Designed miniproteins, single chains, continued (2). Designs and how they scored, part 95

Each design is a single chain, and the fold is of that chain. pLDDT is the mean over its residues in the fold that is shown.

## One batch from the design tools (miniprotein)

Design m7516
Fold by ESMFold2-Fast:
Structure m7516 (fold): chain A 57 residues (1-57)
Amino acid sequence: DERLERLAEKYGVSVSQLKGLRTVNLELGREVAIQYAKRELGLSEEQARELLDELEA
């Protein structure tokens, strides 16, 4: 997905990591997905929220 590739470049993560984040968000919810992005992807809370908003759009 070109959209996932663009988001991966923007946030400095891999497409596989974005797919993992999307799965966490869908199965465990937004708060858990924010914590996952901060812990596993090294994103700030603001970056995690922005990324999740773009993934949900």
Scores: mean pLDDT 83

Design m7517
Fold by ESMFold2-Fast:
Structure m7517 (fold): chain A 82 residues (1-82)
Amino acid sequence: SMAEEAYKKGLEEGKKLSKEEREKLIEEKWKELEEELKKEIKEFEEEDKKNPKSSEEVAKFIGELLRKIGELEDWVLGLRKG
């Protein structure tokens, strides 16, 4: 699963880092994702104003945001265990 893949990636990357370095990297990655998601949401809202999105397109967009958040959460869990 994508969750298992993200966890394994985090675990392998975490093995190379100190606990302090892992926590700093986690903080940086969350900030990067927050900025990315805010930008993508604003772009989606601007496009929706020009040409209204279908319910299916909205659901797909929300699903992609949740997927990105979930992948980072699973990677973080792996990283902390490496």
Scores: mean pLDDT 87

Design m7518
Fold by ESMFold2-Fast:
Structure m7518 (fold): chain A 60 residues (1-60)
Amino acid sequence: MLEEAERLVRQGKYEEARRLLYEAIREIADKYENGELSASQAKELLDRISELLAEIEEAE
């Protein structure tokens, strides 16, 4: 998922990338609630998503 979002950002498909990143946030929240992700793992993924969202905003 994150790799696909990064690819879309590189292609200038910011709307599609933003959609995938928001879907990733929901998936991370669900996995954290289900015990599939630790707090540290969830934070690491969310930090990366925040970086990509900032990159999209900077490019626009």
Scores: mean pLDDT 81

Design m7519
Fold by ESMFold2-Fast:
Structure m7519 (fold): chain A 66 residues (1-66)
Amino acid sequence: APLPHPVTPEQEARNLAVIKALNDLLKKYPDATLDQIAEASRALARGFQAGDIEKGYKEAEEILKK
């Protein structure tokens, strides 16, 4: 059966951090469009994957406040 690959603890931690950061940003910018939310989510994922959580968060916030 087609099943997703098991996630590593590191991947799970990054995914949870992205979700937490996105939820925090959505509370600050509740009027953000779906396109802005999707773009911000991608920015967070890129930043966290690169190990630069602060940069990813700032980039996502800039997207949501436009």
Scores: mean pLDDT 74

Design m7520
Fold by ESMFold2-Fast:
Structure m7520 (fold): chain A 55 residues (1-55)
Amino acid sequence: GREKLEKMAEKLRELGMEEAAEFVRRYIEEHPEPSEEEVRGTREAFKEAYGVDLE
């Protein structure tokens, strides 16, 4: 759910990837109750696009 995406945004911010962290934060605002599938899809998309494992 939302908590997992918030943790992803925090990790990206800690890595200095502020634009990517802001993108995830924005996604949470647009999707206040994301499904587990949406959370997984977002994580896989970041892994594929940026090479970042947000586990």
Scores: mean pLDDT 73

Design m7521
Fold by ESMFold2-Fast:
Structure m7521 (fold): chain A 87 residues (1-87)
Amino acid sequence: SEKREKSRKYFLKGQLAFSEGDYEKAIEYYEKALEYYPTATIYRNLGLALFKKGDYEKAIEYYKKALELDPSDEQARRNLEKAQKAL
């Protein structure tokens, strides 16, 4: 669908910004991706970008949302544990 394609485009822009260390821009793009079509992968990557900015409470919220959509996401589970220990 067009919404899924738009979501994927913003998600890829978010991943590029993240790879460049621009976590604020990555968060903006991941939030736009979620507006079009939410997925566990987008929630997990948004959580990671928030973690990199030191916003551990919001990172925990998004990792939990990722696990609600995909309880088998081992990466989200590991990242959740790290964020909880950082509080």
Scores: mean pLDDT 91

Design m7522
Fold by ESMFold2-Fast:
Structure m7522 (fold): chain A 62 residues (1-62)
Amino acid sequence: GAEEGIRLAKEAGRLYREGRLEEAARLYDQASEEFRKAGDLSSALVAEREARRAREEWEQRR
């Protein structure tokens, strides 16, 4: 639900700041799914964009 989505998004943000980009992307995807299930489509889209940003940065470091 929305509460779980918020929790996952906060943890993803922490991982992102630590440079753990692959893990951050995974948790942002999970957050997006939880927001989508809760009907919070705007938060779901934000989390999805953050997941893509983390994946793009991860890919650039390969």
Scores: mean pLDDT 86

Design m7523
Fold by ESMFold2-Fast:
Structure m7523 (fold): chain A 68 residues (1-68)
Amino acid sequence: NNEEIAEQAIENAKKLAEKAAESKDPRKAAAYYAAAGIWVSAALFYSGDEERAKEVKEYIEEKWKENE
């Protein structure tokens, strides 16, 4: 089910973004942030919903700013 895969991808992206924001090691933060971006791409591919993918991407970008 593409919708279930998209939902899992969104959850993975958000969790990785949260780990990036909480990480005090810049290398680990960057790795988690990059991984979150990969899951956004998966969410877009399986959902076909650009607005939903954009919302997740904006959430990831806000979490990255919290670490700066």
Scores: mean pLDDT 82

Design m7524
Fold by ESMFold2-Fast:
Structure m7524 (fold): chain A 70 residues (1-70)
Amino acid sequence: SPEELLARLDELVAEIQDPNASLEEVRRKFEEARRLYEELLKHRDQLTPQQLAVAAINLAAAEFELRRRE
C-alpha cells in the first residue's frame, strides 16, 4: 500500500541520518529510498499533498546527508 511505502521510506531516511552509518550503507539505503519514492509517486492520487511534500523533503535531506559524507 502507499502507506506502507511511505513508512518504509521514513525508516530508511532515519537510518541514513544515523551518524554511525558507513558511507556504503548510506549509499545503499539512499538508492532503496529513491526507488521507494519513485514507486510512491505512482500512487500519488492516493496520497495527500502533505504526505508527498514530507516524503520529498525527507528524500532531499537524505541526499544532502549522502553528499555531505562523500
Scores: mean pLDDT 84

Design m7525
Fold by ESMFold2-Fast:
Structure m7525 (fold): chain A 60 residues (1-60)
Amino acid sequence: SHFEKGKELFEQGRYMEAITEYLKHLEIDPDDKEAWANLGKAYEAIGDLEGAKKAYERAK
């Protein structure tokens, strides 16, 4: 799945590619709080603190 691929890319330090895969997953499953939380972590990893904050708000 896009979510599993995103996690694998994140573990490899490929944060921009992980973000792309998480966003593809969230187009299909927009209520997946775990995916929003992982998207937030990926945004933090690249220094996008505003993107991270917005993703974490969706993870509530």
Scores: mean pLDDT 90

Design m7526
Fold by ESMFold2-Fast:
Structure m7526 (fold): chain A 83 residues (1-83)
Amino acid sequence: SLKEFYEELEELLKKLEEIKKEMEENGYSEEKEKEAEELKKKMEELIELLSRVLPEEKWGLLEEAKEKMKKLMEEIEELKKKA
């Protein structure tokens, strides 16, 4: 169902948040950056899939998820620059 795909997207976003928190606590690592990039790729693939099946009225949910993903990746890039 569409709800299940959105729940999967939220779960991936939560995992990305956890990676950011681990980097904030323990410092940057290349291994954690690679994990974040893999999660970003999975989220982008899921957003693309959902964009094809969701009606236009629900595209706001995808826009919100995409914005949150971009913000987390920007914060990870800042942590890398400080390392």
Scores: mean pLDDT 82

Design m7528
Fold by ESMFold2-Fast:
Structure m7528 (fold): chain A 85 residues (1-85)
Amino acid sequence: MEKVKELAEEAIKLAKEAIKKGKEAMSKAETLDQLLRAIGLILRAIGAEIDAELALKTGDLKLAEEALKEAKETLKEAKELLSEL
């Protein structure tokens, strides 16, 4: 249970950071492609946050691990998009 909580809380933290970076990318987007990429990243980050919160409620270790992986990947992609802007 403690490991699920730790992984899920980290996933929520990273997902929220990815949402912030995605919103910043949306505000800086000058092309339709950049705007759609930013929106896609925000939606993926929201999905990871929801999965992490569900993992916390259910004690699902696998879901917590998957949510953390998705949050990490999405944050990395959001930072990469911001570096292009």
Scores: mean pLDDT 88

Design m7530
Fold by ESMFold2-Fast:
Structure m7530 (fold): chain A 72 residues (1-72)
Amino acid sequence: MEEKEKKIEEAARLAAEAVRAYLAGDLERAQELNERALEIIKEIKEKYGDEAGMEALRAMVAAAREEYAALS
């Protein structure tokens, strides 16, 4: 259980970092961070099922939106 929650949190954190990189003009870094977050979501889906993958994706989107709103 804790392992799944940590992976979801990591994906969300990477998405927020990607938004920060994007707003700083580092588009290559933003892409790299976003791709890493998506790989973690894929791992969550494969290990814990589609529902967990959707939960991770929602957390990622929420974190990205919140970070963008805070910095823009």
Scores: mean pLDDT 82

Design m7531
Fold by ESMFold2-Fast:
Formats: structure tokens, C-alpha cells, sequence
Structure m7531 (fold): chain A 86 residues (1-86)
């Protein structure tokens, strides 16, 4: 629903703010919540979902989880590609 999209986008904005402030645990949590809402509302191959994956990837890398960070980065690129296939 539109309401889920707006909530997901606000969580995504807060995740970016936390990431920029160096609060990587908060950024991770908020990005995970945004990802869930945006996947439910827009589907996996949306640009908003790709953005959530990129923020989660950056938070994971900062927290030392390089393997999961790389996985999320690759998923973000793949989902962006599928979006442009339309």
C-alpha cells in the first residue's frame, strides 16, 4: 500500500542518517525494517528495495560482516538491473 511505501521510505531516510552519524547498528536495524516494508509493497525488483540493500550493505561492512555486505551489494545491483528490464 502507499502507506507502507511512505513508512518504508521514512525508515530508509532514518537508516541513512544513522549511517552518516556512524551509528551502524541503528542503520542496520532501520534498513532491515525498510527492506521488509518496501519488498512487500513494491516487490523485490524496485529501486527503493535496491537502495535499502545498499544501506544495509554499508552498515554490515562497517560492523565487520564483509560477506553479507558483499551479498547485499550484489543483490542491489541485480535488482536494479531487473527493474530496468521492465
Amino acid sequence: TEEKILEGLELLRKAQEALDAGDYETALKLAEEALKLLEEALGKDSLEVARALLIRSRALAALGDEEKAKEDYEKALERRKKFFEK
Scores: mean pLDDT 84

Design m7532
Fold by ESMFold2-Fast:
Structure m7532 (fold): chain A 83 residues (1-83)
Amino acid sequence: VDPRFLERGAEVIRKAAEAVRAGNKLEADIYTAFVYILSAIAKLSGETEVAELLDKGAQSIDAGNPEEAERYAEELRRLAEKA
């Protein structure tokens, strides 16, 4: 998997989490939509583990759990560092 793709996924999840903490629902919704797009791309590429982490990150944002979303972003970053 492309480490730059993983880094982008982690970055977008973190920005969504920051938007949730700031109470900026529109910004959070926009970043969350982008995370779901990245998950769809990962699924099309056969990267099922990456897609699952992206989906869980986005779902955590939708649930109002920015701390949980940031844990999934950290897992994506760790995968990028090993790639």
Scores: mean pLDDT 86

Design m7533
Fold by ESMFold2-Fast:
Structure m7533 (fold): chain A 76 residues (1-76)
Amino acid sequence: SAITYKNLGNTYASLGKYLEAVKAYEEALKLKPNDVETLKELGKAYYMVITDAALPKPVKEEAEKKYVEVSKKLTE
């Protein structure tokens, strides 16, 4: 269910595993595309990916693009 994937994402985020958190939140949104709570948590997870000094630049650039898309979805 969407709530199971959201909870999985929250668990990964609490462990600092933000790339896995992103994947889990994306799966939740496939089942419930306009879930505002999941969109907000996904945005936070992308922000953590963007600011992670250990991650490769291409991974962070992809996260920046997706962060913008999530932000637009939350303002419309």
Scores: mean pLDDT 85

Design m7534
Fold by ESMFold2-Fast:
Structure m7534 (fold): chain A 64 residues (1-64)
Amino acid sequence: SAEENRAAGEEFREDVLARAEADTSLSEEQKERIRELAERAARAIEAGDGDAVARYGLEIEELL
């Protein structure tokens, strides 16, 4: 459902942000980029856009 997709997107975003904040090797610029990508990924999850989710997810993992 749309509600379940929204919850999943927010959970994903919170997890990614927690991982980024815990990583002491990341610059502030890298953390800002990860925050932007996490928000876009959360919106893509909410929308059910699997192609966008895959793209943003790969970009996040490249930065982490």
Scores: mean pLDDT 85

Design m7535
Fold by ESMFold2-Fast:
Structure m7535 (fold): chain A 65 residues (1-65)
Amino acid sequence: NLEKKVKEAEERAKKAIESGDPQELADALNYAAKVAIEALKNGDKETAQRAREIGKEVADALEKL
């Protein structure tokens, strides 16, 4: 489940960054954050770190708008 969710976070991030739409970027950032929180609750530090890295990439794209 978490592996599928982190892949979904990556796809959402990629689409949002390619579109340059502020709402899609915000939605992708929120989704990555939710995946990171869920991973931390499950003790999956590796997946949590991956989700945080995805979120940072989206946040960086938002700041460049």
Scores: mean pLDDT 85

Design m7536
Fold by ESMFold2-Fast:
Structure m7536 (fold): chain A 60 residues (1-60)
Amino acid sequence: KKEEFDRLIDEAVRAAEAGDFQTARELLKKAGEIADSLSQEEKIRVVGAEMLLVGQEIER
């Protein structure tokens, strides 16, 4: 599950970088669901990625 979580986070960041914020949000939602079964560290990573996504949307 952790490898899938890491993959979802990476894909979400990549989608946001490409300007595909809808796909990035969907991937982060899936990662957040998996994070509920993992440690607090993974939950913090989801929050950090969400904050980066919001920042990129505001900059445009």
Scores: mean pLDDT 72

Design m7537
Fold by ESMFold2-Fast:
Structure m7537 (fold): chain A 59 residues (1-59)
Amino acid sequence: MIETIKKLIEELKARGYEVVLKEDPTAQSVVDMVEGSLVDGKRVITFYLPPEVYKKLSE
């Protein structure tokens, strides 16, 4: 599961998306809250992740 998310993040970056990872202690699943937005003309994907998953993905 963690490896699948890392691969997805790399594919999103390769397509020109900016990917932001945020720690959310209220999240109960790995991709519980995913938000797409436009910031300064760039597509941004934000993942809200449980603390333990966030730590593993940032390593």
Scores: mean pLDDT 68

Design m7538
Fold by ESMFold2-Fast:
Structure m7538 (fold): chain A 86 residues (1-86)
Amino acid sequence: MDREKAAEEAGEAGYYAGAGKYEEAAEEAKEAAEHARKGGALGGAAAAEQAAEYAAAGKSKAAGEAAMQAGGAALAGEQEPPAPAE
């Protein structure tokens, strides 16, 4: 449940980043990180935090890539954070 919520919120973060809505993207990515932690997917939480940081910096491609990684890692229950997107 929390892991599925994290994946949904990570998807929204990627969508908003692609649309240039960086404030909304960062907010959704932070929500994804919280739900990923509650679901035990620490790697997903770390990726979602990176997506929030990239979105806040206006890096739409990096934010979208990190958000995609966050969603996949959250659903997989990944414990290790993925490599940073550049």
Scores: mean pLDDT 77

Design m7539
Fold by ESMFold2-Fast:
Structure m7539 (fold): chain A 79 residues (1-79)
Amino acid sequence: GKELAEEGIRLAREGKRLVEEGKELIKEGKILEGIGLVLRGLGDALQGLLLGEKAVELGETELGEEAIRLAEEAGMKRL
């Protein structure tokens, strides 16, 4: 369970960073580079969200919820 939660946190944190960097690039006029980074970040955040939800299901509630929060900060929400 713990490794699943830790991987979820890693992916969600990376996704959040990439989305924020991409948004900054868009503001600077680097639209295509920024969009590419946002899409990549959202993909990582989605993986982090799914791993976090599975970790919560398996009893790693604290770490799993951290992964979910980081993914939500990146812009990913539950379906």
Scores: mean pLDDT 84

Design m7540
Fold by ESMFold2-Fast:
Structure m7540 (fold): chain A 101 residues (1-101)
Amino acid sequence: SKADELLAAGRAALRAGDYETAIAYFEQAAAASGGKNAEALQYLGAAYLMRGDYERAVEAFEKALALDPTNAAAWELLGEAYRELGDEEKAAEYYAKAGAL
């Protein structure tokens, strides 16, 4: 599908360290699904996290987890984003959620 092609292109950009290009592809993949592609939102969050945009990373991971709350990796990355923001209590809470899955 077009979304799968955009996800593949985004992942390639992410591996290359081109976080801005990765973000653009993952935003397009999420938009193609009306914002209901949990995988696209998770990768969008990861790209923001790698770029140091922690607040946008949190927003993307929370949207991904609203669609798929069983994604342990997304809970762990949400914890990392909160840790980078200095919220150690929320980081610990979300790491615990990841470990329970």
Scores: mean pLDDT 89

Design m7541
Fold by ESMFold2-Fast:
Structure m7541 (fold): chain A 100 residues (1-100)
Amino acid sequence: SEDELIEEVVKYFKEKYGLTDEQIEKVRKAVRALLENPDADPEELAEKLGIHPEMVKIARAVLEYFRRKKEGKPLPTIEELVALGLDEETAKRIYEDLKK
């Protein structure tokens, strides 16, 4: 379900970034918006929600990973995570975090 995907992304941010409850609610809103419009501009969405654009890009990458996992599709490569707007070092870190 969409709620399962949202909670998987939220769990990642809680475990890796130690966010406050207020910040976690903003991440939930970002994931819901990305589920409604996968092509949403991260910078515009970040400004609307009062969150860093990099956090929106990370949420998009983590959401794509769990969506593909749920659908039994090939998981995103580092190159595909970079194509989602992440720098190479951030993409590698997320890839290793999610592979564990």
Scores: mean pLDDT 84

Design m7542
Fold by ESMFold2-Fast:
Structure m7542 (fold): chain A 98 residues (1-98)
Amino acid sequence: EELYKVSVKVTVNKDGLAATVFVALEVIGEDGKKYGLGFAVRLPASAKAGDVFTAEVVVPKEVAEQILKNKDKAKITIDSRVAADVTAEFDPKLEKVE
């Protein structure tokens, strides 16, 4: 089975947030199915404005391809106490797991 890493990047816009950021990525594929991935990013108290933290999940190739193909229609939701002080974006680079 071919496995791929799907990543989101969380950029910190304020120093010292010290919070967990939950990111949900949802895509409707060409097959009409919903593909949902959840990510958790822990921000340390030492985090500074401009720092970028990456979270990864491992999925089958078919899931990764559906997400990448439909990324422009992707819904990104941030659930965190500090949601107003962070930005999240999908990283379109797929990395094959060895």
Scores: mean pLDDT 80

Design m7543
Fold by ESMFold2-Fast:
Structure m7543 (fold): chain A 71 residues (1-71)
Amino acid sequence: MSEEEFEREVALALAEMIYGILKATKLPKEEQIESLRKLGDRLVEQVAKRNPEAAEEVRRLTDEMIKELEK
């Protein structure tokens, strides 16, 4: 696995972990969505510094997770 592929996989795994933790909380849905947006934006900013393509994938994944929480 290349360093670039490893960084991408780590970024996607972190997004999934954030989502899993938030979904496991007893926080109101609106607070879970707000936290996911805030943490997702931070993750995208950090990932974009090294891998812009991975950052775009994280953004898309986070957007889909938010849609799922809104249901």
Scores: mean pLDDT 81

Design m7544
Fold by ESMFold2-Fast:
Structure m7544 (fold): chain A 119 residues (1-119)
Amino acid sequence: SMASSSSVYDVVKKALEEKGIDYEEETVTQKLSDNETVTLRRIRNKKTGVEVLSAVVEKKEDGKTYRAEATLVRQNGVEVETTAGSGDDPETVKELEEKARELMRQARAAWERGEPLSL
């Protein structure tokens, strides 16, 4: 099994930085517990108007770290959503992927209303 080692959001941000393209970024992080953190983040390419919205859920359980990310890319009126998770327990990964997708859909609804990111 090949797991993607790179977040779509991080790949896009790195590409913008390497090309010297001006961008806007917004990030909100909340600790739900000592073992669970949620991050909502958005980046917009000021030159092209391409936007990326990401919801990340990170959880530590039994000394292991789990991460799930849902990412929405908006380009030229087309939207593409993807979800990726990592961790030793497939059931826990699936639960975090579902949480990330739900947070993404809530953030997308706020974004469509022109509201700032909130958790």
Scores: mean pLDDT 82

Design m7545
Fold by ESMFold2-Fast:
Structure m7545 (fold): chain A 97 residues (1-97)
Amino acid sequence: MNPFEGITHTLIVEVTKGEDDTPEELRAVAKRIRDALEAVPGVGAILSLVFPNPEVGETYMILAFSVREEAADEALAAAQAAAKDHPNVTVRLIPGK
């Protein structure tokens, strides 16, 4: 029941502003990614950092999630699927020690 129990990995998602992205579209993409990841059993949100007025190519939001070892593949796939139509999203899985 605790998504932080048995944590082995950290998933980081960075959303940057593209040339045609509106603030509403950036918020929608970030929400879609967060909702998709929070729906995966064994994933828990650690933090979100929001930069309220990004220029093109600048970071809008960084999301960090704790991911259990057994949930790593599902979490990565969920983040990638949620971001598939937005080219300015970077997804990184940092393995725990």
Scores: mean pLDDT 79

Design m7546
Fold by ESMFold2-Fast:
Structure m7546 (fold): chain A 76 residues (1-76)
Amino acid sequence: SHLQQALQLVESSSRSEQEKLLQIVQEWLNGMSGHEIEKKLREIFPSPIEVSTLLSVLSDRQQAEQLLQHLQQLLS
């Protein structure tokens, strides 16, 4: 699933990338536009497939919240 791929991507990412992604997910859940979120994701992840996977996960509220919780756990 896209969620499982996103979780694996996050776990293999650097701490700096995880911190930036946490901020992006929080901004998305707080109402930042999808266009700005996509732009920020492209700055961290140069792979179009990885960005597409993350956008798919973020488009589902429940999956976005699961990604947020996983990032918070990794950074605690």
Scores: mean pLDDT 87

Design m7547
Fold by ESMFold2-Fast:
Structure m7547 (fold): chain A 87 residues (1-87)
Amino acid sequence: SLREELERLLEEARRALEEGNLEEAERYLERAVELLRELLREQGKSELEAEILEGMVRLEIGVGKAIGDERWGLERALELLRRKLEE
């Protein structure tokens, strides 16, 4: 299911962050955004809601890079995706 694949991707992102593989973590999070957008569509959510979520995730990652703490930005993005999945 999309939910199970999402949970797997979020766990893979968490592992990559713990291992210091920030580039790999970002790739997993980008894939998770794609699947969460699909899940939101299946739940009858608007495309706008999906676009807002993607924008928020990109903002967190971008802020982390801008302040020189890429890991922090990726951890915030991961938490945002986890929170949305639990709604």
Scores: mean pLDDT 84

Design m7548
Fold by ESMFold2-Fast:
Structure m7548 (fold): chain A 68 residues (1-68)
Amino acid sequence: DLVAQGERYYQEGLAAYAAGDLETALAHFERAVELYREALAQQPDDAAIRENLAGAERGLAAVRAIMA
């Protein structure tokens, strides 16, 4: 399940971010975004998947802002 995999990577990204491991957090948030986008391609009208994608994209943006 792409949504379940995306959620796992998103949670791992959050844990890495809290630990200060920004490179691991970046990789996990990028993977979560990819998986949620793929899930949306299969279910384009699913608002919950869009919301989950937005959450993962916010996490990715936060890590990128710190690393810049």
Scores: mean pLDDT 87

Design m7549
Fold by ESMFold2-Fast:
Structure m7549 (fold): chain A 82 residues (1-82)
Amino acid sequence: EAILFAVLTLVSVGVAAWLGRRLPLLTALLVLLGIYIAVFAGLSYLATHRPDLFAHNLGNLGYFAALGLIAALALVALVLAH
């Protein structure tokens, strides 16, 4: 799992920096925001309909925190790439 999150972090930062360089800042921010909203909505929907998978496993809450950190790092990378 650590390798998966490391790869996701590197890919997210790289994609965000690439978007920041290729697209106008506003468009890049909206695209990145849309992607992360869709991901978080999907995970929230799954957690709501399968609470038994998440409510009793604190490790799963850590996955949401890790995804939030990856999203924050990607946003910073996108802004800095401009």
Scores: mean pLDDT 66

Design m7550
Fold by ESMFold2-Fast:
Structure m7550 (fold): chain A 65 residues (1-65)
Amino acid sequence: AVEEARKLIEQGKYDEAVKLADELAASGRTEEAADLYTRIAQKLYEQGKVEEAREYLDRARALRA
């Protein structure tokens, strides 16, 4: 669920949050999945993990295109 994924992001469990976002995307909930990828990317960017953040921003963009 979206709430579960948001909680995982707050806990720094990005891999688990990505799995839930992928499940949302597969279920056609692409806007919610894109928002989660964007949130994960923002957290990674704040930690200096620019390359990882870019990957998730690209995923979010692809879901909206």
Scores: mean pLDDT 82

Design m7551
Fold by ESMFold2-Fast:
Structure m7551 (fold): chain A 68 residues (1-68)
Amino acid sequence: MTAEEVLERLRRLVAEGRYEDAVLLFEEAENGGIELTAEAYRVAAEAAAATGREELAEEYRAKAEALE
């Protein structure tokens, strides 16, 4: 799976209201060593916040900012 494929799948899951699945997909991609984009981290942060994981959402936002 490429970074582009991860972003596409994340956006699809979020559009479907499947926030938990979006967070799990992102965690799998990050753990798999995929070079994730700032936009992918922002979408993952939105999904994490939607599931009540505010600390995780803040971490993902910080990583997105570091990627510019």
Scores: mean pLDDT 85

Design m7552
Fold by ESMFold2-Fast:
Structure m7552 (fold): chain A 65 residues (1-65)
Amino acid sequence: KLSPEELELESEAGLLLIAGSVLKLMGETEKAEEIEELAEKAIEAARKGDLESAREYLEKAKEIL
């Protein structure tokens, strides 16, 4: 159903959401919330077929890490 590219982007976003959850448990709430928000935006962009915006959101989240 999903293209390989879309699946890859959603998988990366999923890993960032997990990383955000771990950061929250460690007390880095502000950083975690920013990463989770960007990961969610990446998933929404990928679902709409905007793979370029999805990649940009994932890059921003990785820069915060």
Scores: mean pLDDT 80

